# Designs tried in a protein design run: designed miniproteins, single chains. Part 74

Each design is a single chain, and the fold is of that chain. pLDDT is the mean over its residues in the fold that is shown.

## One batch from the design tools (miniprotein)

Design m2575
Fold by ESMFold2-Fast:
Order: C-alpha cells, then structure tokens, then sequence
Structure m2575 (fold): chain A 99 residues (1-99)
C-alpha cells in the first residue's frame, strides 16, 4: 500500500529530524518537523479508516512507535531537569489529537 509506505517514510524522517533538532535546535528544523507531523496525522487517520485490516494494524504500529519516541524524549528531559522542549511538545500534541 502506498499509504503504508508513505507512513513509514514520514515516521522515519520525523525520527531523523528529532535527532537533528536535539543536536542543533533551529526554527527551520522545528517548522519541518511540524509539517511532517501534520502529514503523519493525515496518513494515520486514513490508515485507521481503511477497510484493510493490514492498514489499520500499521496505524497502530506507527502510533506505538511515535509514543515510544515521545516517552524517550520525556524521560531524557526529566533526567536532565529540563522543561519539555518545543519538539517534544509537538509530538505530545499529535498523540493527544490521535486519542
């Protein structure tokens, strides 16, 4: 499925941008991350509404992976005694919208 393949590609790029933002936080990277998260939200909603059980399962897997990424970021920030960073907030806002 093209939607499944695109969902995987977008999530991979989100993880890459999150790691890049951790090393070099810029407004440009944050804006790119916001755009990819918006695309992922649309793809996840399409997958969840699919009559294909494989597409619905993929949505659950992608959502689960996104929750793991958020959990890791929140744990790191807590250990470092930091307030939630802007990229962590963007991921948390997406997860809240998917609930």
Amino acid sequence: SETIERGREVLTEIVRLVLEYEENPTEELLERLRELLEELEELLRELRESPDPRARLEAEILEGLLRIVLGVLKTIEKIEGKEPSEHTKLLEELIERLE
Scores: mean pLDDT 86

Design m2576
Fold by ESMFold2-Fast:
Structure m2576 (fold): chain A 66 residues (1-66)
Amino acid sequence: GGEEGGEEIARLLLENGYSEEVATQARLLGREKGGKHAGDAAAALLRRLGQDDLADEARAIGERHG
């Protein structure tokens, strides 16, 4: 679950113009701490950047993957 969640969040970030460095961090967080943690971390970053809809999507991906 965590690896798959991190990969799906990484793909979301790349599709929306974020860097490979940010995507790599999402993959690492999903693998090491689980998909929910990766989703929550990505959502927090996206909300800080004013991307509330994208943040909600990242959180939902994380919750689906644990």
Scores: mean pLDDT 84

Design m2577
Fold by ESMFold2-Fast:
Structure m2577 (fold): chain A 55 residues (1-55)
Amino acid sequence: DKEEIQRGREEVERWTELINELSAKYGAKGKGVGMDSIRAEQAARQAEREAAELA
């Protein structure tokens, strides 16, 4: 059910965040972002810019 799935997702997210932080320190540019997470960070920044400019 949803509760069980939600808990599973929480653990996956925690693991993914940890991996991204390690990748940033040893493989990526830094700031807890890996190569795969760079795309996600770009999307987040774009959303912030659009929100700020639209506001």
Scores: mean pLDDT 64

Design m2578
Fold by ESMFold2-Fast:
Structure m2578 (fold): chain A 72 residues (1-72)
Amino acid sequence: MADEAFEKLIKSLREKGEDIAASHLAIFYWLLKNYPKDEEEANKLRDTLIKKYGLTEEEKELLDKMIEELLS
């Protein structure tokens, strides 16, 4: 579920000491739930987070799962 993917991603970021990234991800998760209904726009926001915070491949997979489950 999206909540589980979000929790795992937050944990991964915290383990890296990326508390600011974790906070920004929480805002993105809230926005994705309430505002971005468009898959293209959600993917643009995803790509911005990946570039800004240097997400690992595993973190990208968790982010993608979260987005897919929220847009379904």
Scores: mean pLDDT 75

Design m2579
Fold by ESMFold2-Fast:
Structure m2579 (fold): chain A 100 residues (1-100)
Amino acid sequence: GAMELLKEAARKILEAAMAVLRGDIEKAERLIREAERLVREAERLGADPRYVAQLRAAIDLVKEALKAYKEGDVRKATVLAIAAALIAMGVLFDLELEEK
């Protein structure tokens, strides 16, 4: 359902952020495209707009991190990737609490 798609999107965002931190830019770009698709499908299935907005913000942070990394600003890329990871982890935690 929509919740499972949001959880998968959050996991992909976390993996993308970790890929940025490792300098694996191609993997980060693939993972973020997958996350965007999952968030769109979750929204179509009636996912909570709050979680959709939070994951979209995290996706945008990973995109800015990728841009910063390509421009040679590794410090900015690191900060943005960590921020994206924290948002994704927060969404995963909230969704797990709703199931328990």
Scores: mean pLDDT 89

Design m2580
Fold by ESMFold2-Fast:
Structure m2580 (fold): chain A 91 residues (1-91)
Amino acid sequence: SKGKEALLAAAKAARELAEESKRGPPKVTTAIGLGLRAIGDVYQAELEGAKVSEEAVKKIGEATKYALSGDSEKGAKYAEEAAELLEKDAK
């Protein structure tokens, strides 16, 4: 379904944010851009009738916040956890 495709796209954006954060603090535009892609794809999934866990959405926000603050280790952790929850929601 389109909703599941959007959830998997959101998970991919979250995984990209995790990978960038594992390389060190990402550029501001990279952190914001990937965070916005993830939340935008979540919003699209909800419009298409997919059920999205509130925890996944909160973890996208936390990942972006930590990446922007230079806490790349926490940014990577929360982004990876968000991707896992989004992939689970897509099943």
Scores: mean pLDDT 88

Design m2581
Fold by ESMFold2-Fast:
Structure m2581 (fold): chain A 100 residues (1-100)
Amino acid sequence: STRDQYTQMINSVQSQVSPQIQQQINTFNSIYNQIYDFQQQDPDNDILRQQVDSSMRMVQQMNTIMQTHPQDTAQQIISNMVNISIDSYSQIVDHVQDGS
Protein backbone atom coordinates (compact mmCIF):
# COMPACT_ATOMS: atom_id res chain seq x y z
CA SER A 1 0.00 0.00 0.00
CA THR A 2 0.98 3.65 -0.31
CA ARG A 3 1.09 3.83 3.51
CA ASP A 4 3.49 0.87 3.67
CA GLN A 5 5.81 2.51 1.11
CA TYR A 6 5.65 5.82 2.99
CA THR A 7 6.34 4.08 6.34
CA GLN A 8 9.36 2.19 4.96
CA MET A 9 10.87 5.36 3.47
CA ILE A 10 10.20 7.64 6.44
CA ASN A 11 11.66 5.03 8.85
CA SER A 12 14.86 5.07 6.76
CA VAL A 13 15.08 8.87 7.18
CA GLN A 14 14.31 8.71 10.93
CA SER A 15 17.19 6.25 11.49
CA GLN A 16 19.63 8.89 10.15
CA VAL A 17 18.47 12.08 11.94
CA SER A 18 18.77 13.58 15.43
CA PRO A 19 16.24 12.72 18.20
CA GLN A 20 14.74 16.22 17.87
CA ILE A 21 14.02 15.70 14.16
CA GLN A 22 12.74 12.16 14.90
CA GLN A 23 10.09 13.77 17.15
CA GLN A 24 9.11 16.20 14.35
CA ILE A 25 8.79 13.24 11.96
CA ASN A 26 6.66 11.35 14.55
CA THR A 27 4.28 14.33 14.65
CA PHE A 28 4.08 14.40 10.85
CA ASN A 29 3.50 10.60 10.73
CA SER A 30 0.47 11.06 13.01
CA ILE A 31 -0.93 13.73 10.65
CA TYR A 32 -0.14 11.58 7.58
CA ASN A 33 -2.04 8.61 9.07
CA GLN A 34 -5.09 10.82 9.71
CA ILE A 35 -5.04 12.15 6.12
CA TYR A 36 -4.51 8.64 4.74
CA ASP A 37 -7.48 7.29 6.75
CA PHE A 38 -9.69 10.18 5.54
CA GLN A 39 -8.59 9.48 1.95
CA GLN A 40 -9.48 5.76 2.33
CA GLN A 41 -13.00 6.81 3.44
CA ASP A 42 -13.34 9.17 0.43
CA PRO A 43 -11.02 7.82 -2.30
CA ASP A 44 -12.34 10.29 -4.91
CA ASN A 45 -11.43 13.33 -2.77
CA ASP A 46 -8.74 15.05 -4.87
CA ILE A 47 -7.48 17.25 -2.00
CA LEU A 48 -6.84 14.26 0.30
CA ARG A 49 -5.33 12.23 -2.57
CA GLN A 50 -2.98 15.12 -3.43
CA GLN A 51 -1.90 15.38 0.24
CA VAL A 52 -1.10 11.64 0.41
CA ASP A 53 0.82 11.92 -2.89
CA SER A 54 2.65 15.07 -1.66
CA SER A 55 3.69 13.26 1.53
CA MET A 56 5.21 10.44 -0.54
CA ARG A 57 7.09 12.93 -2.75
CA MET A 58 8.35 14.76 0.36
CA VAL A 59 9.73 11.53 1.88
CA GLN A 60 11.40 10.64 -1.43
CA GLN A 61 12.98 14.12 -1.47
CA MET A 62 14.13 13.71 2.16
CA ASN A 63 15.89 10.44 1.25
CA THR A 64 17.62 12.16 -1.69
CA ILE A 65 18.69 15.07 0.55
CA MET A 66 20.22 12.65 3.09
CA GLN A 67 22.22 10.96 0.30
CA THR A 68 23.39 14.16 -1.48
CA HIS A 69 24.11 16.64 1.34
CA PRO A 70 26.42 16.76 4.38
CA GLN A 71 24.64 15.41 7.49
CA ASP A 72 24.21 18.77 9.26
CA THR A 73 22.86 20.49 6.12
CA ALA A 74 20.55 17.57 5.29
CA GLN A 75 19.08 17.56 8.81
CA GLN A 76 18.39 21.33 8.71
CA ILE A 77 16.62 21.02 5.32
CA ILE A 78 14.59 18.01 6.50
CA SER A 79 13.62 19.72 9.78
CA ASN A 80 12.38 22.78 7.86
CA MET A 81 10.45 20.65 5.34
CA VAL A 82 8.78 18.58 8.09
CA ASN A 83 7.78 21.63 10.18
CA ILE A 84 6.28 23.45 7.17
CA SER A 85 4.38 20.26 6.24
CA ILE A 86 3.11 19.78 9.82
CA ASP A 87 1.65 23.31 9.81
CA SER A 88 0.13 22.98 6.32
CA TYR A 89 -1.28 19.45 6.66
CA SER A 90 -2.64 20.05 10.21
CA GLN A 91 -4.80 22.84 8.76
CA ILE A 92 -6.20 20.39 6.17
CA VAL A 93 -6.94 17.76 8.86
CA ASP A 94 -8.71 20.38 11.01
CA HIS A 95 -10.77 21.55 8.01
CA VAL A 96 -11.81 17.96 7.10
CA GLN A 97 -12.75 17.13 10.73
CA ASP A 98 -14.80 20.36 11.07
CA GLY A 99 -16.51 19.64 7.73
CA SER A 100 -17.50 16.14 8.85
Scores: mean pLDDT 82

Design m2582
Fold by ESMFold2-Fast:
Order: sequence, then structure tokens, then C-alpha cells
Structure m2582 (fold): chain A 55 residues (1-55)
Amino acid sequence: MTLSEFLKKLKEELGLDNGEEVIRAALERFGIDYDPEDPGGALEKLSEYFKKLEE
């Protein structure tokens, strides 16, 4: 499962309509702090952690 597939599934699971809300939910699930001053950095960290979990 790719990061994009994970985010889509999370959006459907939680009934979220906003991509930022989905990203925040994903960050919470991975225990990554969301920094509103650097949302791009938060997404990059999420992507990096997700790659490590995908064998």
C-alpha cells in the first residue's frame, strides 16, 4: 500500500473531506508532530516513515 492509498483509505474510514485533515489524522496515527508553520515538512516525514514500514 502506497502513502496515497493509505491517505485515501484513512479519508474513507474517518469520513474526512479535507486533505489537510486526512494528513493530520495520518500524522497522529504515526505519532508525528504536526507543525502548522511547516505542513510540507510534516507530510515529508509521514512519507519517509511510511516508506520504512513498507517492505
Scores: mean pLDDT 71

Design m2583
Fold by ESMFold2-Fast:
Structure m2583 (fold): chain A 91 residues (1-91)
Amino acid sequence: KAKEVILEYFRKILEENLTPEQVERWLELLSHWSPEKMLERIKKAVEETKKAIELFEKNKDSLTPQEKARIERAKKNLDELEKVIKEAESL
């Protein structure tokens, strides 16, 4: 199920950037959308997250070790999600 796979990967990215409560709220909202609408929103969320990561990296020296680790995990999750998005679009 493309929708289910997308939601699972999106959960991983959201968990690195948002609180558990915010993650569940976003996933619930997305679960009510069509696969096309989900892909569109996820692509926008991916772009927003990339911009946020770039902004944080500009101030890397002022980040805590925990914040730095969170950013690195977010980057890895974004890479995996982009691969999933391309795969889902090719199906």
Scores: mean pLDDT 71

Design m2584
Fold by ESMFold2-Fast:
Structure m2584 (fold): chain A 85 residues (1-85)
Amino acid sequence: SNLEKALEYLDKAIEAVKQGDLETAKKYLGKATKLAVETLESQGNDVLAEQVRSMGRMALSALDQGDLEGALRYLRGMKRLVEEA
C-alpha cells in the first residue's frame, strides 16, 4: 500500500540520520511526508494528514539545525501516526 511505502521511506530517513547522511534523510523525509499526506487526504483523514505534515515540518527543522535526536524523535512520531492509520 502507499502507507506501507511511506513507512519504508521513514525507515530510510531514520537510517540516514543514524549514519549522519542529512541530505538522504531530508530526501526520504520529503518522499514519506508527501506520500503519507496525499494518501491520508484521499482517505478523508484530514486530521491525521495535518498531524503527519506538521511533524514532518518539525523533523525537517531539526535536520536543518543539526538536531539529530530531535529529528529521530519526530521521524519515529510520524512512523507511529502512519502505522495507526
Scores: mean pLDDT 91

Design m2585
Fold by ESMFold2-Fast:
Structure m2585 (fold): chain A 76 residues (1-76)
Amino acid sequence: LTDEAIRIIRDTLLSLPELDSETTARLVGATLLAVSLIEEGDYEGAIETLRELAEELDPEAAELVLEAVRRIEALV
């Protein structure tokens, strides 16, 4: 479960379009926090972190992050 959730996050990041440096730094920070929360078993915290990240992204990138959230929710 933990490895699969981390893989979903990783694959989603690789699918995102090129972002500016500020957005990329924010995305990396939120992703590292979400991965840390998943490793601790806090899937709800990880999902909330990713949803907050999606609110700061362009609609296309936000939809990819929200799809990752739906896939992680399906694992729990």
Scores: mean pLDDT 76

Design m2586
Fold by ESMFold2-Fast:
Structure m2586 (fold): chain A 65 residues (1-65)
Amino acid sequence: MKEKLRELGAEAEREGRTTELLKNISDPEEKKWVLEGAVEAGVEALKEAVDRTIAELEKRREEEK
């Protein structure tokens, strides 16, 4: 059960549907396991997305400054 939920989270991250999967699961316990699996699998991808967004915002601030 727990491992299966984490596996679902990891697969959702691979497909880029982690957020949708988490929102679809209302059971807090299941959501926690899915979140852990997705976060671990997608930590690098999420970090890259955040870093990319910050870099873009900084560039725009520099131009608009």
Scores: mean pLDDT 70

Design m2587
Fold by ESMFold2-Fast:
Structure m2587 (fold): chain A 118 residues (1-118)
Amino acid sequence: MEGLERSLRADAEAIRAQLDDIKQRVLDDPTPGVISSALLMAGIAEAAGDTETYVALLEAVTQADLKILSKLSSKQAENLSKINQSFSDKMASLGDTKSAKFFQDASDKFAKEAKKLK
């Protein structure tokens, strides 16, 4: 469907143009709505083949989650560990070893917090 592909590319270009503003919003005001919006935008960038924007948005979300680490429940920390492990595996599959390590380190931090919280 050519129309859908063109719309997806246009949305990804708009996200890329606003990337720094989106990252700043995620870091300054990481509400559930802001985080879910950023993850949706990351998915649009991935689907359009914009791997740099995809990685940058996922890293911003993970940084925001790490800032609230002490406020997480055990179940939230466990779930974020699994999500970041998935991101690490995805980055490794894309050949991005630096981002893969970032998400692996984040996954390990969330796993440690989950054990501490019961």
Scores: mean pLDDT 82

Design m2588
Fold by ESMFold2-Fast:
Structure m2588 (fold): chain A 87 residues (1-87)
Amino acid sequence: MADELIAEAAKLPPEERRKKLVEMLNHPDREIREKVAASPLTSLEDLIAVDEETLRWLAQSPNPTVRRRAAFALLLKGDFEAAEAAL
């Protein structure tokens, strides 16, 4: 269950927790990806660590929290014109 995986990650040291959260954001199960992306334990920095294709998929999520967080991560990764101006 996604909630169990998130609870397990919360018990890990910060470095290991980040790696576990990024792995779950790239999980083949869509429900796990969405729940992890919506979790307050998952930071914007963790979202930036996943590939743009995964973030574009999350930006289409029915969950508005997931969509907003994925959009911010895409902006910071340079997928939008505003990010290109910063380079």
Scores: mean pLDDT 71

Design m2589
Fold by ESMFold2-Fast:
Structure m2589 (fold): chain A 84 residues (1-84)
Amino acid sequence: SAEELKEEAIRLALEHFGELGETIAKLIEELYEELKKGNELEAEILRGLILMMAGVARLMGVPEEVVEKFVKLLEELYELLKKE
């Protein structure tokens, strides 16, 4: 479900992205709410910002497999909510 994808993405961010984790978690919650409201432009901006921060986390030493799993969850969440 969308809620489960959101919770898993937030969990990965908080466990693995260090000082960026709390900010990313908050942005995921905002993305979820904006997509549910149908605010696609705001959601696209938030998605872009989250992906940029995930890229920074990779440069800061977060394992590539963790970042890839996170990005996959984020994209699955985005597509699921955008279609409904």
Scores: mean pLDDT 85

Design m2590
Fold by ESMFold2-Fast:
Structure m2590 (fold): chain A 66 residues (1-66)
Amino acid sequence: GPRLYITESRTPEENRRLTERNRRLAEADGGLFFETVPVVTPEDEERYREDLQVAEQLRRQHLGLR
């Protein structure tokens, strides 16, 4: 199946660079990608934590773990 590329950076600039890289890789090999929301405000901390849980779930699903 398609490869999974995940970006988990908290900083906006690093998040942007990694997302751009992973998007290009996904486009090149027909893969899937997911990015966490970067942390800019205190409210983003909870959303980032939730995104990390989604990322882990996606990794487990991609590996066929149920």
Scores: mean pLDDT 79

Design m2591
Fold by ESMFold2-Fast:
Structure m2591 (fold): chain A 80 residues (1-80)
Amino acid sequence: EEKERIDRLKEEALAALEAGDYTRFSRLENEIVELYKKTEDPELQEHLKEALWELIDATVRRLLPEAVDAAIKRNKERVK
């Protein structure tokens, strides 16, 4: 049941990220992080780590190009 809940939160977070709903993504990611902080079950901790890693990987793939572009534009605006 708890693993199924984590899987649902992960899938919802990935769907939010794909939709560009970063507010919803952040909320769902935070729910998984809070579950990780509260659990003492090593098996559940590993499942939560795997879910968080998938979210981090998806975030890097999605947002890193946008973050790099934003940083370049910001630096050009500061120099101008």
Scores: mean pLDDT 76

Design m2592
Fold by ESMFold2-Fast:
Structure m2592 (fold): chain A 80 residues (1-80)
Amino acid sequence: SVDDLLAQARKKLEEKKDSLSPEEQKVAEELLKLAEQFAARGDDQLARDLAETVLQLLEGRVSLETARAYAEEARRQLAE
């Protein structure tokens, strides 16, 4: 479920916060916040995609630049 995925991403972020750069932590926190906002409006698929991006960033499977681009696009979609 989206709630389980959000909880997993939040837990992983908390566990890794001390090993992250300030920029990585900021982007991960922004992506997670955006995922929570999409979940709150009933947009479960976008919420899942963003939460999965947080997990990928924390695992080094996606670049900081790519994660930042996803956050910018998600912010645009919320503003519409």
Scores: mean pLDDT 86

Design m2593
Fold by ESMFold2-Fast:
Structure m2593 (fold): chain A 79 residues (1-79)
Amino acid sequence: HMKERVKAIKDGTINTLELYIKAMEKKGYTESAEKIRKILDEAKQKLDEAMEKGNYDEAVKIAREALEKVREIFKEANK
């Protein structure tokens, strides 16, 4: 069932972003943590919208793009 699969992707993405926020906060990278928090909040809203409309391909794209942005922030903060 596509909806269940995409819901798992959404939940997994949210959990992963929250872990990145905690990791940044623990390291004292407050500015980076705030940037990731904004990405998480925007992704949550867009994912809920896409899933409500049945746009599962869009939901997967939103999740992927949010993860890519957060990984980039994490990589740059740890240079």
Scores: mean pLDDT 83

Design m2594
Fold by ESMFold2-Fast:
Structure m2594 (fold): chain A 91 residues (1-91)
Amino acid sequence: NEKLVELLLETARKLGIEVEEEKIREFVENLPEVYRKPLEEAARAALAGDERAQALMRAVLEAIRNGEDPVKVILEAEIDEGMELIKRAVA
């Protein structure tokens, strides 16, 4: 899980989102295994400058910050490329 925690922290810094590291760790620990790889790929795409991935990651990180259900945000994201990435990795 350390790799995903590190990627989420780097993505938060790049996007200028203030999220407590402990909240990110708690989210990752409670995240179902099936979402970890898709979320890693979305975070890497965001770090590489993919605007759709950045929008998806911003929504996820803000949900973590605000105590919302981040898995619901991942599943309901309207960003086609981000959603296809997640669906393909889960399927």
Scores: mean pLDDT 73

Design m2595
Fold by ESMFold2-Fast:
Structure m2595 (fold): chain A 67 residues (1-67)
Amino acid sequence: MLEEALEAFKKGNYKKAVDLFEEALRAGVEPSSEDYQKLGLAYAKLGNWDKARAYNRKSIQLRAKEE
């Protein structure tokens, strides 16, 4: 669940945070722009720059669509 992913992120457990976020995405949860931003940061902390950039772009696109 997103709450468990955010708890893991807050504790600095970025691997657990991305695993829980990805599970929530597969379950049909629609993340907010802020959720995508945190997911991108977590991937950056894990050294996965490609996914970090991809999710950061999704976060920006969602914010741009939200007038």
Scores: mean pLDDT 79

Design m2596
Fold by ESMFold2-Fast:
Structure m2596 (fold): chain A 80 residues (1-80)
Amino acid sequence: DWQARVQRQIDRARAGQNSPSGIVHSVVMIQQGIISPTSDIQTAIINGDTARVASIAAQNGMSPQRQNFAIAMADIMARQ
């Protein structure tokens, strides 16, 4: 449901269409439920730093699915 809507926003952003950044941030916060302070990974995502996002996610034991999702968010931010 909401994940499908977010994936459509990801697809639109990659296609060069304007996408509401607030939705991206909200979904990242939900996926980062295992990280007590979300600010570090959220900042890395906003900065489009995919390598740092991957490092933080791995250090906090995020599942590959959550890690890939966070990296995808950072990739979108890097393109916009």
Scores: mean pLDDT 61

Design m2597
Fold by ESMFold2-Fast:
Structure m2597 (fold): chain A 101 residues (1-101)
Amino acid sequence: SVEERQQEIARRALEEMRRIFEEKKPELSPEDQKRLEEILKKVEEILTDPSLSPREGVLRAIELVAEAYLAETDPRLKAVLARMLGVLARALAEIRRLEAE
């Protein structure tokens, strides 16, 4: 039950990040779109890795997106990455609350 809820939190986070990408896609250059697609693919691989707990997956996804954010100079792509970090941070907080119950 708790593990299934944690997996659902991770799935919702991935869905929300994909929605943010689709919303912002028209505002991004083709190069930035490709870069963000590559980031989302890696995030999906991390969040769907059966060898990782949902908590570990979200933490690794935060690290990956944070590194992309720090390396980025385009303010539009930086803003999208910041929103994705917010989604992942909320997911981590929800997972931690479930572990405390």
Scores: mean pLDDT 88

Design m2598
Fold by ESMFold2-Fast:
Structure m2598 (fold): chain A 74 residues (1-74)
Amino acid sequence: DELREKATEAIENKDFNTFIRLVVKLIQEGLPLSDDLIERVTGFFEANGESGLVELLRESIRNREAPATAPAPE
């Protein structure tokens, strides 16, 4: 998950352009994102009014995770 690690580093370094580019790559390549990274990315995009990028991120996640039927077993 090299792109995911680079995205996290970009957040820490406040390199917004690199961060956006890496997230777009992650979405386009369908790579798995951690829940923590997803939350940070979503919050960042929503704060900047980038609803289109938020939708792309959500669609990428949805395509990897089938709709749950029974979320809580025991």
Scores: mean pLDDT 62

Design m2599
Fold by ESMFold2-Fast:
Structure m2599 (fold): chain A 95 residues (1-95)
Amino acid sequence: SPEEKMEELKRALKELLKEVTPEEIDIAIVFAFTDVETGAAVVLGAAEAPEDEEERKELLERLKKAVEEFAKERGASIASVEERGNFLFVHVVLE
């Protein structure tokens, strides 16, 4: 069902964020919704960006790699990681 698909995707993304980010870095699911026209599950997760530039770059690279593997495993149509302000955003769309 769309609800079960969404809850599984939210949980899986949260687990991925926890595995990749240091314990002291805050993570969240920012929004999640089902596209009514397509039935696609859309989830945006976020991790707080480290203050250190080198640590931030390393975390961004690790998140990109992890998200690519996650997308391949789940057949996601969109999987991206973007740095905006003090956050690293992870965007996943699963149809």
Scores: mean pLDDT 80

Design m2600
Fold by ESMFold2-Fast:
Structure m2600 (fold): chain A 77 residues (1-77)
Amino acid sequence: MAVSLTTAGGILYSAGDFELAIELYTEAAEQGSADGAYNLGKVYESQGKFDEAKYWYQKSLELDPNNQKAKDALAKL
C-alpha cells in the first residue's frame, strides 16, 4: 500500500539511504500517492536537483490539489 511505502521511504531517507528511499517513494507516487510524489520532490531537492524536485512537487499537486506541503515547497523553489 502507498502509505506503507511512504513510511518505509521516510525511514530510509532519515537513515541516508537516498537510493532506496527514491525507489519506494517513486512506487508510492506511481500508485497515486500525493505524499509519495511530495517526498520524492524533497529527496531531489536535498540532492540539489531542483528541476526534478519541482516536477515531483507539481505532480503531487496534480494528484492532490489541496496538498499544502507541495504548495509550500514549490513556493520556496
Scores: mean pLDDT 78

Design m2601
Fold by ESMFold2-Fast:
Structure m2601 (fold): chain A 74 residues (1-74)
Amino acid sequence: EEEALRKEIIDELLKLYTSSFMTEENKKKLREWIEKEIDERIAAGETYEQLLADVRNERKELEKQIEEDKKKVA
């Protein structure tokens, strides 16, 4: 169950930061960075549920910023 949460967090962060034109080497480095970041935050006492909530909040914040930027250029 924790492995499933970890995988979901990695997949969400990869979707957030990757582009369709990113090289496979850069994607591998990004994944390694994400896994290290997760491991460091878990070692600091964060739970996988808290990490997933943070990632979802970052995505909502980004979506809100995009919406605000659209209003500025309209």
Scores: mean pLDDT 73

Design m2602
Fold by ESMFold2-Fast:
Structure m2602 (fold): chain A 69 residues (1-69)
Amino acid sequence: MDDADLLAQARKLIEEAKKSDPLTALMQLGVAQVVLAVARTLGSPYEEEIEELLREINELEKELEKELK
């Protein structure tokens, strides 16, 4: 598995999270965030794309956390 595969996996997790209940979505977003952190550690040439995906994850997590309160 290389960084491109990790990026694709993270994208899939984000899309699945958008279709899931809030608790499941938070878990899926958490996994996507870890996958993207691993890709960055490996020195991915897709750093800008990783940043955009991490930003999307953070925004979704904030919205979901408000729904759970």
Scores: mean pLDDT 78

Design m2603
Fold by ESMFold2-Fast:
Structure m2603 (fold): chain A 82 residues (1-82)
Amino acid sequence: SPGVAELDAALQRVRDLIAQGNRALYVDHDRARALALYREAQRLLDDIVARLRAGRAPIDTALFDALRAQIAQGIADARTLP
């Protein structure tokens, strides 16, 4: 259904933003860019969850908690300045 395809695309965008943030942080050593990318991933994930809750759709809490944990770890690492 269109709603499933839209959800899959949105979740893939969250994963892509996390991957880009990880590259910026761990490969490029660009903490400011990494933080911006992780924050964008966090906003998109929060919007997805809010939309699913408003629609009373089933939520894969384990998947969403795992994505939130990845974003939170990236933000924590990006904010740890010498």
Scores: mean pLDDT 85

Design m2604
Fold by ESMFold2-Fast:
Structure m2604 (fold): chain A 68 residues (1-68)
Amino acid sequence: EIPEEVREKYAEEISKLSGAPVEGVLKLIELVARGELSAEFAGRLVAAETGGDAAKIEAILREAVAQG
């Protein structure tokens, strides 16, 4: 499991870059950490909803999972 503090930090970073709600991003980080969703697919989902940069969001998600 990714520590809650680490999840919140990365969710805030993605939220600032994309405009996505922190709560929604936290849920995506959990799904990626559990292997239920790929970081690439999660990045594309956030980008599709918000117009953010899918590649940057994917990179942050990969970093968050690597720290858990």
Scores: mean pLDDT 78

Design m2605
Fold by ESMFold2-Fast:
Parts: sequence; C-alpha cells; structure tokens
Structure m2605 (fold): chain A 110 residues (1-110)
Amino acid sequence: MRRGEAVDADGRLLAEARGELGEDIEVRAGEPGDWAGAAVVSALAGLERDPLEAALREVEAVLAYAGAEIVEVRSEATPEAQRLEVVAERLDAAGRRVTVRLRAEVTAAP
C-alpha cells in the first residue's frame, strides 16, 4: 500500500488506496467468496517491487478499515505465480460474526 498522508490506527490508508484506484473498486466484507478484495490487491501489485508483500499490506488495510481481525493467512509460491489467502472475522451491525475470505493471485515480477 502507498503512504502519502498521516494515518490513524483505524486504517486511513485504505481511503488513500481507494483514491488511487477510483470509485469502481469495492471491497465487500459481508460476502465470503467475493473477489472485490482480490481486485484491489491485484490492481496495486503492479505498482510495487514485491507484489505479494504489497498485496498482503492492502488486504490488511482493507480488513482493518472494515473492522475485521485477521485469523489466518496462507501464502503459496509457484514458478509462475504467488497466491495469498486471508481469512478474517468481524461483527456486523446486529452483532453477528461474519467471516471474510480474500484470495489474490499475483505474478512474481523480477
């Protein structure tokens, strides 16, 4: 994730990242299997030297902004691509536990 401004502990970096990506990028914390978070991660990976690390930072920022806590992170490297899977939990407005699962696949660029 890019940093350009002072940030607070509540994930202000996501607002900055959304400004760079535009209003058509959306992350949906209430829909397990929604690839919107992966789209954010993939869009930003091209701007970074280490796309997998950049992807993880973006996922962490998005989940923090959504009030979600990361409970599991898995990464896998293949000769062609690197994969990242993140599982997080949050409480919705009704106090129900919601699980968010984000997956990203990025090509490791030299």
Scores: mean pLDDT 48

Design m2606
Fold by ESMFold2-Fast:
Structure m2606 (fold): chain A 94 residues (1-94)
Amino acid sequence: MEALRDAVLASLPPEEQEKARKAFDEALKYIENNDIEKVREVLKKLSPEARIAVASALIGYLERKGIKNPKILETLGDIALEAGQELARRARAA
């Protein structure tokens, strides 16, 4: 799973890769403690591109581990969707 996380994050600029890796590790700890609000706070600090990458990597990690928490999976999906919408708005504004 580390290889998949690293592959997803490798699409980001080098300066964002380290920030995204730390956010992944921190968000995973909050997920284990079922602290959904802290997961949102961690991911909000990232760029939209990094938010999509980290949320996708977390979903993949949880699915591989067989962790069935619909609320967390839905929250991660919503974060990725909202970040994608933000990128679409930026593209139209440019």
Scores: mean pLDDT 77

Design m2607
Fold by ESMFold2-Fast:
Structure m2607 (fold): chain A 65 residues (1-65)
Amino acid sequence: SAREELVRRVEALLRERGELSEAARQAVIDHIRAGRYDGAAAVLLAHGREDLAEELSRLVKELGV
């Protein structure tokens, strides 16, 4: 599904640029799996990762989820 593709891309993104705790990464992925993209972005923003929140927004738009 497009959501599972989003999960895979976000997991790869967080692994590549992974300056987040494991708990924060898991919270982002759990929000995405639940379709709560604003929730996932809020976790990233709370951790000072505006760059990752913007990239998440871009991926959501491009994948049509």
Scores: mean pLDDT 86

Design m2608
Fold by ESMFold2-Fast:
Order: C-alpha cells, then structure tokens, then sequence
Structure m2608 (fold): chain A 109 residues (1-109)
C-alpha cells in the first residue's frame, strides 16, 4: 500500500510537471500559470511529507487533489485552444486513470 501510494505520487508529480510546462509555454497569462504551478508544487510537497510520516491515507487524498487540479488545468488549456485536442485528450486520460487508481486504493483503507 505505501509503495503503491509512492508510485501514484510519482506519476502525479510527472503529470503535473508536464502540464505546468505546457501551460507556462503556451499561455499569455504567466502570473496565473505560475500560481497554478506553485499550488501543484505545494500539494506534492505535502503528499511527500505525509508518506514520510506514514500517513498513506493523507498522501492518497493529496495525490487525488493533484490529479483533479491537473485535469482542471488541461481542460482550461483545451478550452482556450492553447494545446492540440489530441494532446489534451491524452493528458486527460492519464489524469483520469491516476484518479481511478487513487480512489481504488482509498476504498481499500
């Protein structure tokens, strides 16, 4: 369970990094993109700290929040035409699969 939570957090961090890079590269609203990136970094830090303390449930809840925020940012980028639809759809599929896996582990607790 802890090892699975660590894997899911790593996948969430990778996805958040990719999405933040795309948002910062394509948006004209740089202050907003910086704010969203800092929020994601904060959530990742809190999730890592929760895992270090053995709080697997908190880490999974924070990983779920990261995945939800990533999905929201990708939907906003798609709606604004900042990234191709195919790129957005691939990122949304990854975020949804991550959410599904996190929710399954939370139900086992």
Amino acid sequence: MKEEAEELLREAEELAREVSKLYLTHTEDIPRAIGETLRLIGLIFEAELALEKGDVERALRLTREIAREVERIVREMRAQGLIPAATADALLARARELLRRVEALLEEL
Scores: mean pLDDT 88

Design m2609
Fold by ESMFold2-Fast:
Structure m2609 (fold): chain A 70 residues (1-70)
Amino acid sequence: HMHVVDVPEADSEEAAREKAVQAVRALMKQLGIEGEIRVETHRRGDRVEVLATLLKDGQVVAIARAVAPA
């Protein structure tokens, strides 16, 4: 099963990125999973969405999503 991590709203794009990455790192440590973290930032009008994805063997195994004002 894929893990989805809800991250609290952040005050800035940089804070959202930090929260999303930290959530994935915490999950990796808790589950003993090794993988690559990929971060994508999407600007949506007055909002910024940051997705941190955990990839293992080329497959997405976890996603953390954080949102901030643009």
Scores: mean pLDDT 79

